# Designed miniproteins, single chains, continued (3), part 22

Each design is a single chain, and the fold is of that chain. pLDDT is the mean over its residues in the fold that is shown.

## One batch from the design tools (miniprotein)

Design m8733
Fold by ESMFold2-Fast:
Structure m8733 (fold): chain A 77 residues (1-77)
Amino acid sequence: SLLEGVRQLVEQQIEVIKRQIEEGNYNSARTGAQSTIEVLDIQERQAQRDGDQQLQQVVQQEKARVQKLLDEVDKRL
């Protein structure tokens, strides 16, 4: 499903970002988080056009989760 695809994408990207943070590679972690948010923004806009309220809510929640990681990275830079 599209919902499951969004969750899987975010989980995979969060794993990559967390690994980069653990390695002290904060610039790469920042770029990864920003790119993930951009992809989710596109998916949110598409869900809005399709009237898919469930997908919109899930994408918004996942964006917030990635944003928290981005905020953590920004504190380290």
Scores: mean pLDDT 87

Design m8734
Fold by ESMFold2-Fast:
Structure m8734 (fold): chain A 123 residues (1-123)
Amino acid sequence: GIEEGLRLAERVFLKDDEEARRKVAEVLSKRTGAKEEKIFEFLKALSEWLKTGEVTDPRLLPFIPALEEAAKKLDPTATPETAVLIPTLARAMREAFGAEASVHDVASGILELIKRKLEELKK
């Protein structure tokens, strides 16, 4: 269920698990044709933003308002950017770890994680 999706999102984005991020980057690279290292750098920047509130990579800046809106609504389709990004991440994470959670459960877990971290940063 959603709890499994949330645990996967925590493993990829909140834990200091570079191997987990590398596996997701490899799957995304094979699916999109984008360079694995560029995807890995993007996932690392997203992880740092969720842990610290700081944007360390300017390539992530355009996605921040979209991610905040989608997380606030718990809806990946809240913006055009997150309608593509969140399901794509969820599919790659599910494939990388052989997760039983559905793509919807993993996507919901990613958005719930972002929402919780944004609420923590306001306190």
Scores: mean pLDDT 83

Design m8735
Fold by ESMFold2-Fast:
Structure m8735 (fold): chain A 70 residues (1-70)
Amino acid sequence: SSGVTNSIDYVNNGMTVPGISPNVSNMMTTSSNNISNGDINNGINYINNAISMSTVIDTIIYMNYSIHYL
C-alpha cells in the first residue's frame, strides 16, 4: 500500500505533539498538502524546513518517519 498515506499520517501525528510552534505546524501542514497533491519534492522540502525550525524531538522523529515512507 501507498507510502504516501503513511507519510501523511506521520506528519499529522507530528502536528499533535505538544510544544510545536505555529511556524513548524504551518510548514508541516503545507508539506502534507503538497504530498497529498503528488508534489513529493516540495513536500520533503517543507518537512526538512520544519525539522530545522523544531526543538521538539518527538515531532522531529515523526517527520523523519514521514520522509522514510516517501
Scores: mean pLDDT 84

Design m8736
Fold by ESMFold2-Fast:
Structure m8736 (fold): chain A 84 residues (1-84)
Amino acid sequence: KEDEELIKLLEELAEAAREVAKDPSDEAALRRALELAREVKKLAEGVGYSLVGLVERALKDRERVAEYARQAEELARAGIESLK
C-alpha cells in the first residue's frame, strides 16, 4: 500500500537527515536525503515538496546544513505520525 511505502521512505529520510545533522560534511547522506525527499514527493506532494525544499536549502547553505537537516527530520517524523 502507498501508506506503507510512504512511511518507509519518511523513516529512511529521517535517518539520513539525522546523519547530516550530526555530520554536515557527509555529502553521501545529503544526496540520499534528497533522493528520498523526491520519492516522498511522488507519493505525497505537500510534505514531499517541503522536504525537497529543506534538503535543497541544506545543499546550498553549508553554514545552515544542520539546521535544515533537523527541520527535515522533524517534518518527516510528523508525517509518519499523521499516517498512523
Scores: mean pLDDT 82

Design m8737
Fold by ESMFold2-Fast:
Structure m8737 (fold): chain A 59 residues (1-59)
Amino acid sequence: DITEEALKKALSLLSPKAKEQAKKNLGKMSVPEAAKKAGDDKGAKKVEELGRELFERLR
């Protein structure tokens, strides 16, 4: 499933703290939001860029 693959890739771009926050808040907030809350602004940006690239591939 491409959505599941996308989630795994997104989590791999995050710091360990951001990854834990994202896993805890799945369904409550987006992965980039969880990364920003953990202080991983660079990880959040990479996940947003990945999301845009994958959106192009999904359509």
Scores: mean pLDDT 73

Design m8738
Fold by ESMFold2-Fast:
Structure m8738 (fold): chain A 81 residues (1-81)
Amino acid sequence: SRGEELARILEEDLRQLEELFQQWLAEGKLELAQAILDQLEALLPLLEQALEKYPDSEELKEAIERYKKFIADLRAKLAAQ
């Protein structure tokens, strides 16, 4: 389904972004880490709109909840620097 496709794309992108974020934090590149967080936060309203189009997609709902947790976790890590 389209909801499952969106969930798969989101999960793959999150894996790659987590690796980059952790690397940039370790290197002290805080401005680049902040830029990732800003982009992720900007994408959230679009993901919620996608959920409105595919309200029966359990996979998409779960992926968006993981996305929200991911943003919160990254925000906490950046704030701790």
Scores: mean pLDDT 79

Design m8739
Fold by ESMFold2-Fast:
Structure m8739 (fold): chain A 69 residues (1-69)
Amino acid sequence: MLELHDTKTLTADSNGVLSGSVSGAKPGSLVVAYNEQTGEIKTATATGPNGSFTLTGLTQGTYTVYVYE
């Protein structure tokens, strides 16, 4: 069962890139980015040793990011 590790607000830039990290999150954690204004949802897997992740192809704007491990 996936546990919610962290929730944060991050911004996708004009190139559609949203990046961040979650201290203590394991590589392979599920990352979900949700844009409340557009309803857009994008997912990725954390790839770095400290839960670093990068999402691409996003509409520019503010996203609520959920990290599950």
Scores: mean pLDDT 74

Design m8740
Fold by ESMFold2-Fast:
Order: structure tokens, then sequence, then C-alpha cells
Structure m8740 (fold): chain A 61 residues (1-61)
């Protein structure tokens, strides 16, 4: 579904910013892909907020 594709992209970006290993990123994708579409939408919002916070932190010198 389009939601699952967006969740996977968000997990990739979150993992990159948080310094997660590829195995940890793959495990998160596997877990999130088992969730319902409504749960994936909720988690996508949380992931986007987490990404925005990490990007703000990375912008601080």
Amino acid sequence: SPVTKEVNKAIDRFGELAGLSQDEIDALKAYFNTLSEEQQKQMLKDLKDAIANLEKQKAAE
C-alpha cells in the first residue's frame, strides 16, 4: 500500500539520522509492515515527528 511505502521511507530516514545499523532498520521495517494500515498511519506521524526532531538536533552546531 502507499502507506507501507511511506513508512519504509520514514524508517530508512529515521535509521540514517539515529545511526541505526542496516539489520536494525530491516527489523523495524519487518515489524511495522505487520501492523494494520491505521496503525501504520499513526506510526508514520510519530516517525515524521521523530525525524523532524533529529534533523533539528543535527542542525545544531
Scores: mean pLDDT 81

Design m8741
Fold by ESMFold2-Fast:
Structure m8741 (fold): chain A 82 residues (1-82)
Amino acid sequence: SLQQQAIQYIQQGIRILQQSPDTPTVRRAIRYAQRGYRYAQQGDYRRAQVYVGMARIYARQAGVDDAVRYLDQAISYIQKVI
């Protein structure tokens, strides 16, 4: 489902961030992505979009381009659900 694809892309973004150098910006990206993941699991895709969007901003600032791509995919699927 679109919901399962959104959740999977959030999880992949988190995984990439967790494998990235441990910086304060990466830690912020992980915290926001984890919040987005929790809201998506609860079916709250509007809040999930907000937190995944914040995670994407911090992932970009940290230069973790692979995580940005996964989080962009997650947002795309979330937008199809809401």
Scores: mean pLDDT 92

Design m8742
Fold by ESMFold2-Fast:
Structure m8742 (fold): chain A 97 residues (1-97)
Amino acid sequence: SELREKAAELYEEAQRYLAAGDLDKANDALAQAVKYSAYALLVEAGVPEDEARRIADQIGQLVLQALRAQNAGDDDTAAQLLAEAQQLLRDAVEAAR
C-alpha cells in the first residue's frame, strides 16, 4: 500500500538520522513512520478516511512524546504513552469490524 511504502521510507530516514547522531530528526521521522503505518492499518480495517487520518495523527503524537520521554530517561512515561497509542489503534480497528 502507498501508506505502508511511505512508512517504510520514513523508517529508513529515521535509521539514517540515528546513524548520524541526530536524535531529534530520528524521533520525528520514526513517529511519522508509525503514524503512516497506523493510518494504513486503520484504512485497511475499514475506518473512514478522515477518522483514520485523525486517529493516526494522535498515535504519531503519542509516539513522538514517548520517544522524547525515553530520551529524557523517563521510561515509565514512555511506556504509558506507547500503551495509550497501542490501545487507541486497537480500539479503532475493533470498532470498525
Scores: mean pLDDT 89

Design m8743
Fold by ESMFold2-Fast:
Structure m8743 (fold): chain A 87 residues (1-87)
Amino acid sequence: ETVEEREEEIDGQKAKVVTLTSPAPGEPGATLVITFYSFDEKKELVVVLQRIAPDGTVRTTTLTYQWDEKENRWVLTGKEETVSHLP
């Protein structure tokens, strides 16, 4: 299990990036990587969950949250799921 914090520029926007890597719960031999992208200027949070199976299959779930100033909370505005494979 590792935790990494960094800053990246993505599409010209400054993002605080936090990556958590651990064994995947309920899936022996799989790795779970969760990356949080915080875009303060856009008031946007993107959470990317990647499950890497022992066979190299990667299941990626991307959740997009937007800050709602009227409700004073983060609101889920997008969800995407993709399946890819490591070479």
Scores: mean pLDDT 77

Design m8744
Fold by ESMFold2-Fast:
Structure m8744 (fold): chain A 68 residues (1-68)
Amino acid sequence: SPSDQTLKDIETLRDQVLWAHRHLSPEQARRLLEHVAGLLDDIIRKNSDNPEVVRAAQELLEFVRSLL
């Protein structure tokens, strides 16, 4: 379903965030994390009727913001 794909996309973004934090320079990591935060905000807005997707995106967004 579209929701299943969106949840998979959020998991992929989480893996990318963890990789970037460990392997990129602080400046490169910050740029990627800011981009991911924007994508997560967009996912939350577009999926406001899907509590599971909103929750997953919000949890990752809080984590991303904690690293910024």
Scores: mean pLDDT 89

Design m8745
Fold by ESMFold2-Fast:
Structure m8745 (fold): chain A 81 residues (1-81)
Amino acid sequence: MSSKERVLKILDKIIEIVKSQPNDTITKEEFVERITKELKGEISKVDAESIFNFLDIDGTGELKKSYIIKQLENLKKVVEK
């Protein structure tokens, strides 16, 4: 599997996990916990924290699900060419 293909698969899985959240928003702690639990062995806690921090430009520690999904879908388009 290419590095690009691996990144795209991980982004898809993260998007699905975020979509499954019942609340309109997700905290950094909830995001990291869910991602590390669902993607055990594929992504580390440090990687999950880095992804959230990248999206959390304002440093609020909480993001709208719709915002996370949109940003990750846009990132997929950039990675895929």
Scores: mean pLDDT 81

Design m8746
Fold by ESMFold2-Fast:
Structure m8746 (fold): chain A 97 residues (1-97)
Amino acid sequence: MEAAKKAAEAAYKGNPQEAIDYFREGGMSEESATAAGYVTQGIANSHGSKEAVLKAAEAGIKAGREGLTPEEVANRSIDAATQAGAKAGPLAGPPPP
């Protein structure tokens, strides 16, 4: 998923707004894109691997495209990153709405 790769790259570079923009371009609502962006950035800030950040981004886009709530999008992204070896850490910004 090209949008997921771009979002993960942006988050790994420390640019949460660019990641949110890629999630929105990937077909997510503004609220879900924001939730996925903060989670993906939080994983990157917690020194999650590039694979964990990418898995979070992929799971977030899939959940967002399914029409899940921002909270569920965040949960799916965290679960995917954790399965890829990331540890739970604080989000980069305020909690998702």
Scores: mean pLDDT 75

Design m8747
Fold by ESMFold2-Fast:
Structure m8747 (fold): chain A 66 residues (1-66)
Amino acid sequence: IPPEILEMAQAVAETGGNLAEAARRLGISVRTLRRRVGEYYGTNVLSAADATFLLLNLLKLQQVNS
């Protein structure tokens, strides 16, 4: 997992799933965050809710591999 994607996932988790606040903490727009997550998953179409879900699920799945 690229460090940038992991940092985004942690920011979303720390804000309780609030994508707008996570993007603000990272100094980017929600649109930019959604685009970067979409690029990582190989898609150009993601809603804010989908991006939040994918990032939280990614962080959770990373813990299962321990």
Scores: mean pLDDT 75

Design m8748
Fold by ESMFold2-Fast:
Structure m8748 (fold): chain A 73 residues (1-73)
Amino acid sequence: VEELELKILLLEITIGSTRYTVDRIRARLAANAAALSPEQKAALEALIAANERDIEHLEKEREELRKKLEELS
């Protein structure tokens, strides 16, 4: 039980950190939009999309662990 709680905590931290990074990239993209080439914009948008896919995967893993913890409680 405690092992599952720790794994959930670590996933929460990772998700939070990744979301923070995405928000910072979005803010920089918005602030520098006029100065960025189409290629640079596409690269940053692709990076955001990749990180958002990673977050979705981590959130699914977290939900599965939460469900297991609830079933064991």
Scores: mean pLDDT 83

Design m8749
Fold by ESMFold2-Fast:
Structure m8749 (fold): chain A 83 residues (1-83)
Amino acid sequence: MDREKEIELLVKVLKEGTPQEVRLTLESMARTLDPHLFDLLVEALKKVELTPEQLAIIREVVENSLFPKEQKEKILKVLDEKE
């Protein structure tokens, strides 16, 4: 239950993971509907430095995911603030 460690691991996956690994991670988080995992994802997205290509992949996955509309809008706003 080390929140900082969990955020660090998500940042590593988002930055160093393959497009397939990132897609599967985000889709899994969307399917679990866990508010704790959603909060960790938002904090990881705020901290991670991503290329435009990586941002585009995350945006595409989130828009096509099972996340509720309000959660999609929150994630997309964070991504917009990075570019």
Scores: mean pLDDT 80

Design m8750
Fold by ESMFold2-Fast:
Structure m8750 (fold): chain A 77 residues (1-77)
Amino acid sequence: MISDEEARAEVLLVAASSLLVSSERSARKLSDEELQEGLKLADRLIEEASKMENKELAERAIELARRAREILEEALA
């Protein structure tokens, strides 16, 4: 049975996954300002995921967002 909490976790997981895919495909084409906005989004996703009660789904979302953040940081450097 899927709870509202699991549905919320799935939405965050999809958002983190989408950010990672976009970062892997496009980071080298982004401006410094766009890279900074991507980093802010990754930090926001990590913060929201850390508040989830489903720790397994939270950890997956955090890991995907952290990987996206690392790609964006490398592109900015």
Scores: mean pLDDT 80

Design m8751
Fold by ESMFold2-Fast:
Structure m8751 (fold): chain A 65 residues (1-65)
Amino acid sequence: SSMMEAAREKARKMADAVIQSMQTLSPADQAKLLEEFRRILLKMGLPESEVEEIVAEIEQRVAAA
């Protein structure tokens, strides 16, 4: 579905912005931002499994930076 492809593209762009924002935040605020982002991705219609993978990737990339 073209709508699902658009949602995935938006999710990728949002994930990059989230990673950038997390670099300036405390661990507690990082956790809150990830929780909010997870909710946004679910609202966009992404499957829970895909959302979990995206969140895990963000956590790994932030830890590596």
Scores: mean pLDDT 83

Design m8752
Fold by ESMFold2-Fast:
Structure m8752 (fold): chain A 118 residues (1-118)
Amino acid sequence: AAAEADAIAAEAERRLAQLSPAQRERILAAVRELFPATMATLDPAAAERLADARALTAFQLAVALGRDPERTRAELEATLPGERAARLVELAERLLAATDPEEMARLVIEIIRLLAAA
């Protein structure tokens, strides 16, 4: 439902806002390594927006898993086969439980890398 999607997006934005500029810069550096051709075409502001969008996707996955674990797992398994779906669920569960922004940044980067490997 649209209301549920909005709630997930709002919580993901709140979690991203807990990250310091240094933690966000580490996420940006990881996105640059994973998408070098795309990043080479973007100005710095556009590059930051892409990195934030990738981080928001990771937080949205973690929040969705917390709200409806069965539905979220089934949707991931339908989209991503085998071990990759299982690893993504594991990382998202750890991100959902994380309260330390340094750990959140590390888990976000791992999720982005796993999604980029498609």
Scores: mean pLDDT 85

Design m8753
Fold by ESMFold2-Fast:
Structure m8753 (fold): chain A 85 residues (1-85)
Amino acid sequence: MSLQEQLDELIKKAVEKARKAKTVEELEEILREAYDEAYKISNGDGIKAGLLFGQVVNAILQLGVEEGREDMVLEAIEKFLKKRL
């Protein structure tokens, strides 16, 4: 499977979970799971994992804007980044 196909699947799964999330804490856990999967896809390359994760974050933020939940998504991203990145 190509890197692009793995990234597309990662984004798809993360966005589907984010659509069902009701709290900042649930979104933070979705971001954590997405980062862990990006890290695995990257074979432990932190730079590559960060770049893949950035695409997931952009997709979830776009979903938040479209659904009027951008403040909740931004809070989850900020909390996650303070702990890990």
Scores: mean pLDDT 84

Design m8754
Fold by ESMFold2-Fast:
Structure m8754 (fold): chain A 85 residues (1-85)
Amino acid sequence: RDLGEVSEEVKELARRLYAMARELGVDLPEEVVRRLLEESDGNPFAFATRFLAELGVADPIALAELLLRRDWAGLRAALAAQLAA
């Protein structure tokens, strides 16, 4: 990532969030994930916020802030709590 390319970060973020959602029992269509990637125009925070909103979480912005810290364990725990309750 020589240029810190946002597109590459968004792709990796999308793969991780999609895998995490599937582990937690949420079936998001690939078409929806692709649309969110296109709408985010390479912005990882915008993508995360939109993705979490599609999962139906109460405050997607607050959960997306965990990604600024790259706290994947914390995000997974918070997302699991939101999707289970």
Scores: mean pLDDT 73

Design m8755
Fold by ESMFold2-Fast:
Structure m8755 (fold): chain A 110 residues (1-110)
Amino acid sequence: AALDEAVARFARAAGKLMSAVQNKDKEAIEKALEELQRSADELVRATAAVDPGHAAEIGRATREFIEALRKYAEAVLNGDKEAQDKALSELNKAGTRLAEHVRRARAARA
């Protein structure tokens, strides 16, 4: 339960941040980024309950994902289309890596 709830909270927080970015709402972006960082900490802790080493990998993957999303947000706010395309490519790669680590964490608890 705890791991699945942490994954769902992280996904929801990421969705809120993306919506705030699309609306170019700086205050909403800052609040959503803080919520996303808190949900990442929860996900790392939930993963640590099954394997501390795997928790370190989730920690790295969530940091990479959040950094890519932050760069995307800055590019959108600045109206920089080239930076947006580059950041979105990085975000897709980071998201794929994070999804793989989450899948492994779910398998480990079984």
Scores: mean pLDDT 83

Design m8756
Fold by ESMFold2-Fast:
Structure m8756 (fold): chain A 71 residues (1-71)
Amino acid sequence: SEERRKALESALEVMKSLSVADAKVVARVTLHELLKAGLISEEEYAELLARIDAAKTREEVLAVLREMIEA
């Protein structure tokens, strides 16, 4: 989906200059908006939130969203 890719790319651009904590907030908001738009499933949303919450570095948060673009 073009809408999904654009949202993820926009989030990544913002997140690359943020702290880990702030990057996680942007990632969670982005995932929630994708869920509301029907661009990800409830199951995918739950799995992705768990990965974001477990991330220790900004790069780990960015990697979750990059995987969503590449897949």
Scores: mean pLDDT 87

Design m8757
Fold by ESMFold2-Fast:
Structure m8757 (fold): chain A 76 residues (1-76)
Amino acid sequence: SESSKIVEELAENFDPELYREYVEALLEKAEANPELVSQEDIEKFREIAEAFLKAYEEKGFEAGIEVAEKKQKELE
């Protein structure tokens, strides 16, 4: 499917270091705007991002996505 091809292309071009930098930048901006994003939502986002990166390092991009999705559902 087209979705499978997109995931494959994303996995091939995924840079975990750039992702970490991006997450850090988003968290910094969120903390600077507490009226738009609650501290609880910031913590949830950080936890999801950390779960993704850990799974990515152990099992690759697809596993990272699955773990992040599960963590997001658990934190709802």
Scores: mean pLDDT 77

Design m8758
Fold by ESMFold2-Fast:
Structure m8758 (fold): chain A 70 residues (1-70)
Amino acid sequence: DYVDKILAAKSRDELLEVVQEYVNSLPEEFAKELAARLSEALLAAGDDLEAAKKAAAEEVKRTEEELKKS
């Protein structure tokens, strides 16, 4: 679902739109934590779209695992 959308993003703008949609779909505490992690990961990736997509997908997967425990 969201991981597939992130990996299918063809531009940084498209990636950011998908990521914002996912964050807005989460419970408040998960949204805050993921937003912080995504900001750091995307900053570290810089202009590398493939690195940004991979980092965002991994953070989404991690958040999905955390949601299963709640």
Scores: mean pLDDT 80

Design m8759
Fold by ESMFold2-Fast:
Structure m8759 (fold): chain A 67 residues (1-67)
Amino acid sequence: GPAEEEARRAVEEGERATVRAAALGGDPKHIAAGSRAGREGGRALEEGNYEEARRFGLKAKDHGLRG
């Protein structure tokens, strides 16, 4: 449903932003925080907790964009 789709998109975007930051030699603290948030979001998706997954995905994206 829409909640799952939004959560999956948020996690994917967060992961991509974190990977890009790492590739560009970004801030290690933001890269580490983004990577951790991405993993937590992925786990929440597997557990069906779409609200938590979306929150972690957005956090990962924010860290990736700042790194």
Scores: mean pLDDT 88

Design m8760
Fold by ESMFold2-Fast:
Structure m8760 (fold): chain A 70 residues (1-70)
Amino acid sequence: SPRVEEALRRLEPEIADIVESTPSLTEAMQKAAELAREKGRELGLSEKDTEQLVKRAREVAARRYLELQE
């Protein structure tokens, strides 16, 4: 969904901050998921689109966390 892609782009800086300030992969992914659910609700996304946003936010957090470990 184009709306999910746009929402994810807007969340990227906040996800990066979560990853940098969170000491564990699991916690970073959980915080990113919570942020994505809140953003989906604020933007009035469908439940399906909100779940897609959550899934993608978790994936972005995981990738950034692994990159940050060097």
Scores: mean pLDDT 85

Design m8761
Fold by ESMFold2-Fast:
Structure m8761 (fold): chain A 64 residues (1-64)
Amino acid sequence: SMDEEQKQRNLEEIDELLEKMKKEGVDQDFIDIVERYRELAKTTSASANENILRSVRDMVRQEL
């Protein structure tokens, strides 16, 4: 479905952000929090998945 495809694209963006955080040497505790959000994003509705991505983007922006 389109929702499943969008959720997958959002997960890919979270994965890219996680790799950037790891490369930039962000604290492991913060990386662990974002990885938990990624796990939640896999099993939630499309709208919740989008909200998680927005939260992750904001968190990464504050740390970088």
Scores: mean pLDDT 84

Design m8762
Fold by ESMFold2-Fast:
Structure m8762 (fold): chain A 86 residues (1-86)
Amino acid sequence: MAEMEDKLRALAERFRELQERYLELVAQGKLTPEQQRRLDELFERAEELLAEARAAVKAGDKERFERLARELEEVLAEIEAILAEA
């Protein structure tokens, strides 16, 4: 069970770091309207996946957690790629 909690913590930290980077780029005007709209959609999806992953950890549902963690990692990777282009 500690393994799921550790992975969830790492994913939540990565999410927070990407969110901080996004806010910096928005403040600097370095994102196109298309990039900002896509990032808003991806961050919303990541928040939903993170909330579901937290629920899976609390329920002890390892299979559900592993599936949600994979989807969240994919979403976070897409966010990171868009932010790296800015």
Scores: mean pLDDT 86

Design m8763
Fold by ESMFold2-Fast:
Structure m8763 (fold): chain A 87 residues (1-87)
Amino acid sequence: SNEEKAKEIGEEMLKLAKELIEKGASKEEIVRAVTEKAQKALSEETDPELRAQIEELLTVLLEAIKDYAETGDAESSFAKFREYLES
């Protein structure tokens, strides 16, 4: 389903963000990488509902990355995004 497809893409973006944090990447590098991942997924999707879900997931993840940059607490910041994926 589109919901399952969007969740899969969201989980891949979250995994990428966490891997980059573990490697010591800057906020700018993390934002760029997850945005590029989302844009690639969008370039191959024609379904408007799935496209909207991918764009919403990117928005929520970018807010989590911003929170992480402000607090230094990846666990807390990304837990909210994971909860969003499960909802």
Scores: mean pLDDT 82

Design m8764
Fold by ESMFold2-Fast:
Structure m8764 (fold): chain A 91 residues (1-91)
Amino acid sequence: DLIEQAVEAIKNQDLEKLKEIIKELFKKLKESDKEEQEKLVKEFVEETRKVLESLPEEVREEVKRVIGETFLPALAEYLGADEAEREAARG
């Protein structure tokens, strides 16, 4: 559902909705087990790649920028929190 919504947001060039969907996907990833996380990431990457290949180059670059700005910071926060927890556990 969220992946389908992300694809539609990309097709419609609704970048604000795309940002919201990516944040929602990250919330779901944090609550999911490893198998579900891998499945969601794989489906998101595959479906995003397909839709981007169908768009003009200038639109692709803008969508990639929005995804990078939203996805990479959220991923960094997620990984940073896990690293901080491991650091605390080590003593």
Scores: mean pLDDT 71

Design m8765
Fold by ESMFold2-Fast:
Structure m8765 (fold): chain A 84 residues (1-84)
Amino acid sequence: TEAVKALYLAQQAVQHARNGDVETAVELAKEAIEYAKKAPKDSIYRNLALAGLRKVAELLAQHGHTEQAEEIKKRIDEIVKEME
């Protein structure tokens, strides 16, 4: 399902962000965002994916990639708003 794909990709993005592989982390996070958009509003897997994506943004900011971190946060907020 799209929610499970979003969660898997978000977890991979967190791992790459922790390892300092910023380019791969951003790429995976963007892919996770696209799957999260297609997931049901009430999906626990979608909500866990969004939490993981927020962690990616936090880690990117810690590595000095503040602009990319803010873009990911904005995309997460847009998903939450669009599903209301």
Scores: mean pLDDT 82

Design m8766
Fold by ESMFold2-Fast:
Structure m8766 (fold): chain A 113 residues (1-113)
Amino acid sequence: AEEAIREAERYVELAREALAKGDADTALAYAELAGLAVARALAVPGLPEELRERALEVLGEAAKVAALASGHDEETAEKAAKTAVAEVRRRLDAGRAPAAYAAPPSGGARNPA
């Protein structure tokens, strides 16, 4: 999880450098790789809250760079970042709710092995 977050942070840095050089295609590619690395980190069960928040912050930065590389203005890019973070938070909360509800009824079985 932490390695995936560090990888995502590196991709965001590379995306920003590409964007600063006017290489929109490379910036978009790195932003997408950062998003995939964040998704991998967030898929880890029991991820500490500090790492979850760090991963979501990196996701927001990646979304902002992707929007800017796509020719959107700063206001639109910031809104895209906020929307991406909110969507992923919603998916995480929805994904955890069914899994927690489906927890096995440990009190109903006589053979616990």
Scores: mean pLDDT 74

Design m8767
Fold by ESMFold2-Fast:
Structure m8767 (fold): chain A 91 residues (1-91)
Amino acid sequence: SPLVRGVETVVKAAQARGELPPYSPGPLPSKPVTLIEALARDDVSPLIAAAAYVYGVVTGKIEDIYRLKVPPDLLHSTDAATIVAFFERNV
């Protein structure tokens, strides 16, 4: 999808420029949590946070996106392709 490729390109470019904050992952949660809960705990990859915001703006579904339950392994992921695929399937 052109949208998926656009989001991936923007997120990867921001990461390459060092515009994303430094990332120091904590332990993975034992259960899926909503993005809003993970963000409130600073327990989410900057790449996930950036992708969630971009998808929210582009789709107009920011509230739905922040209420998505995210698998623990994905919350700390730095793989832009995996992150983008998750949002494309759930938005």
Scores: mean pLDDT 69

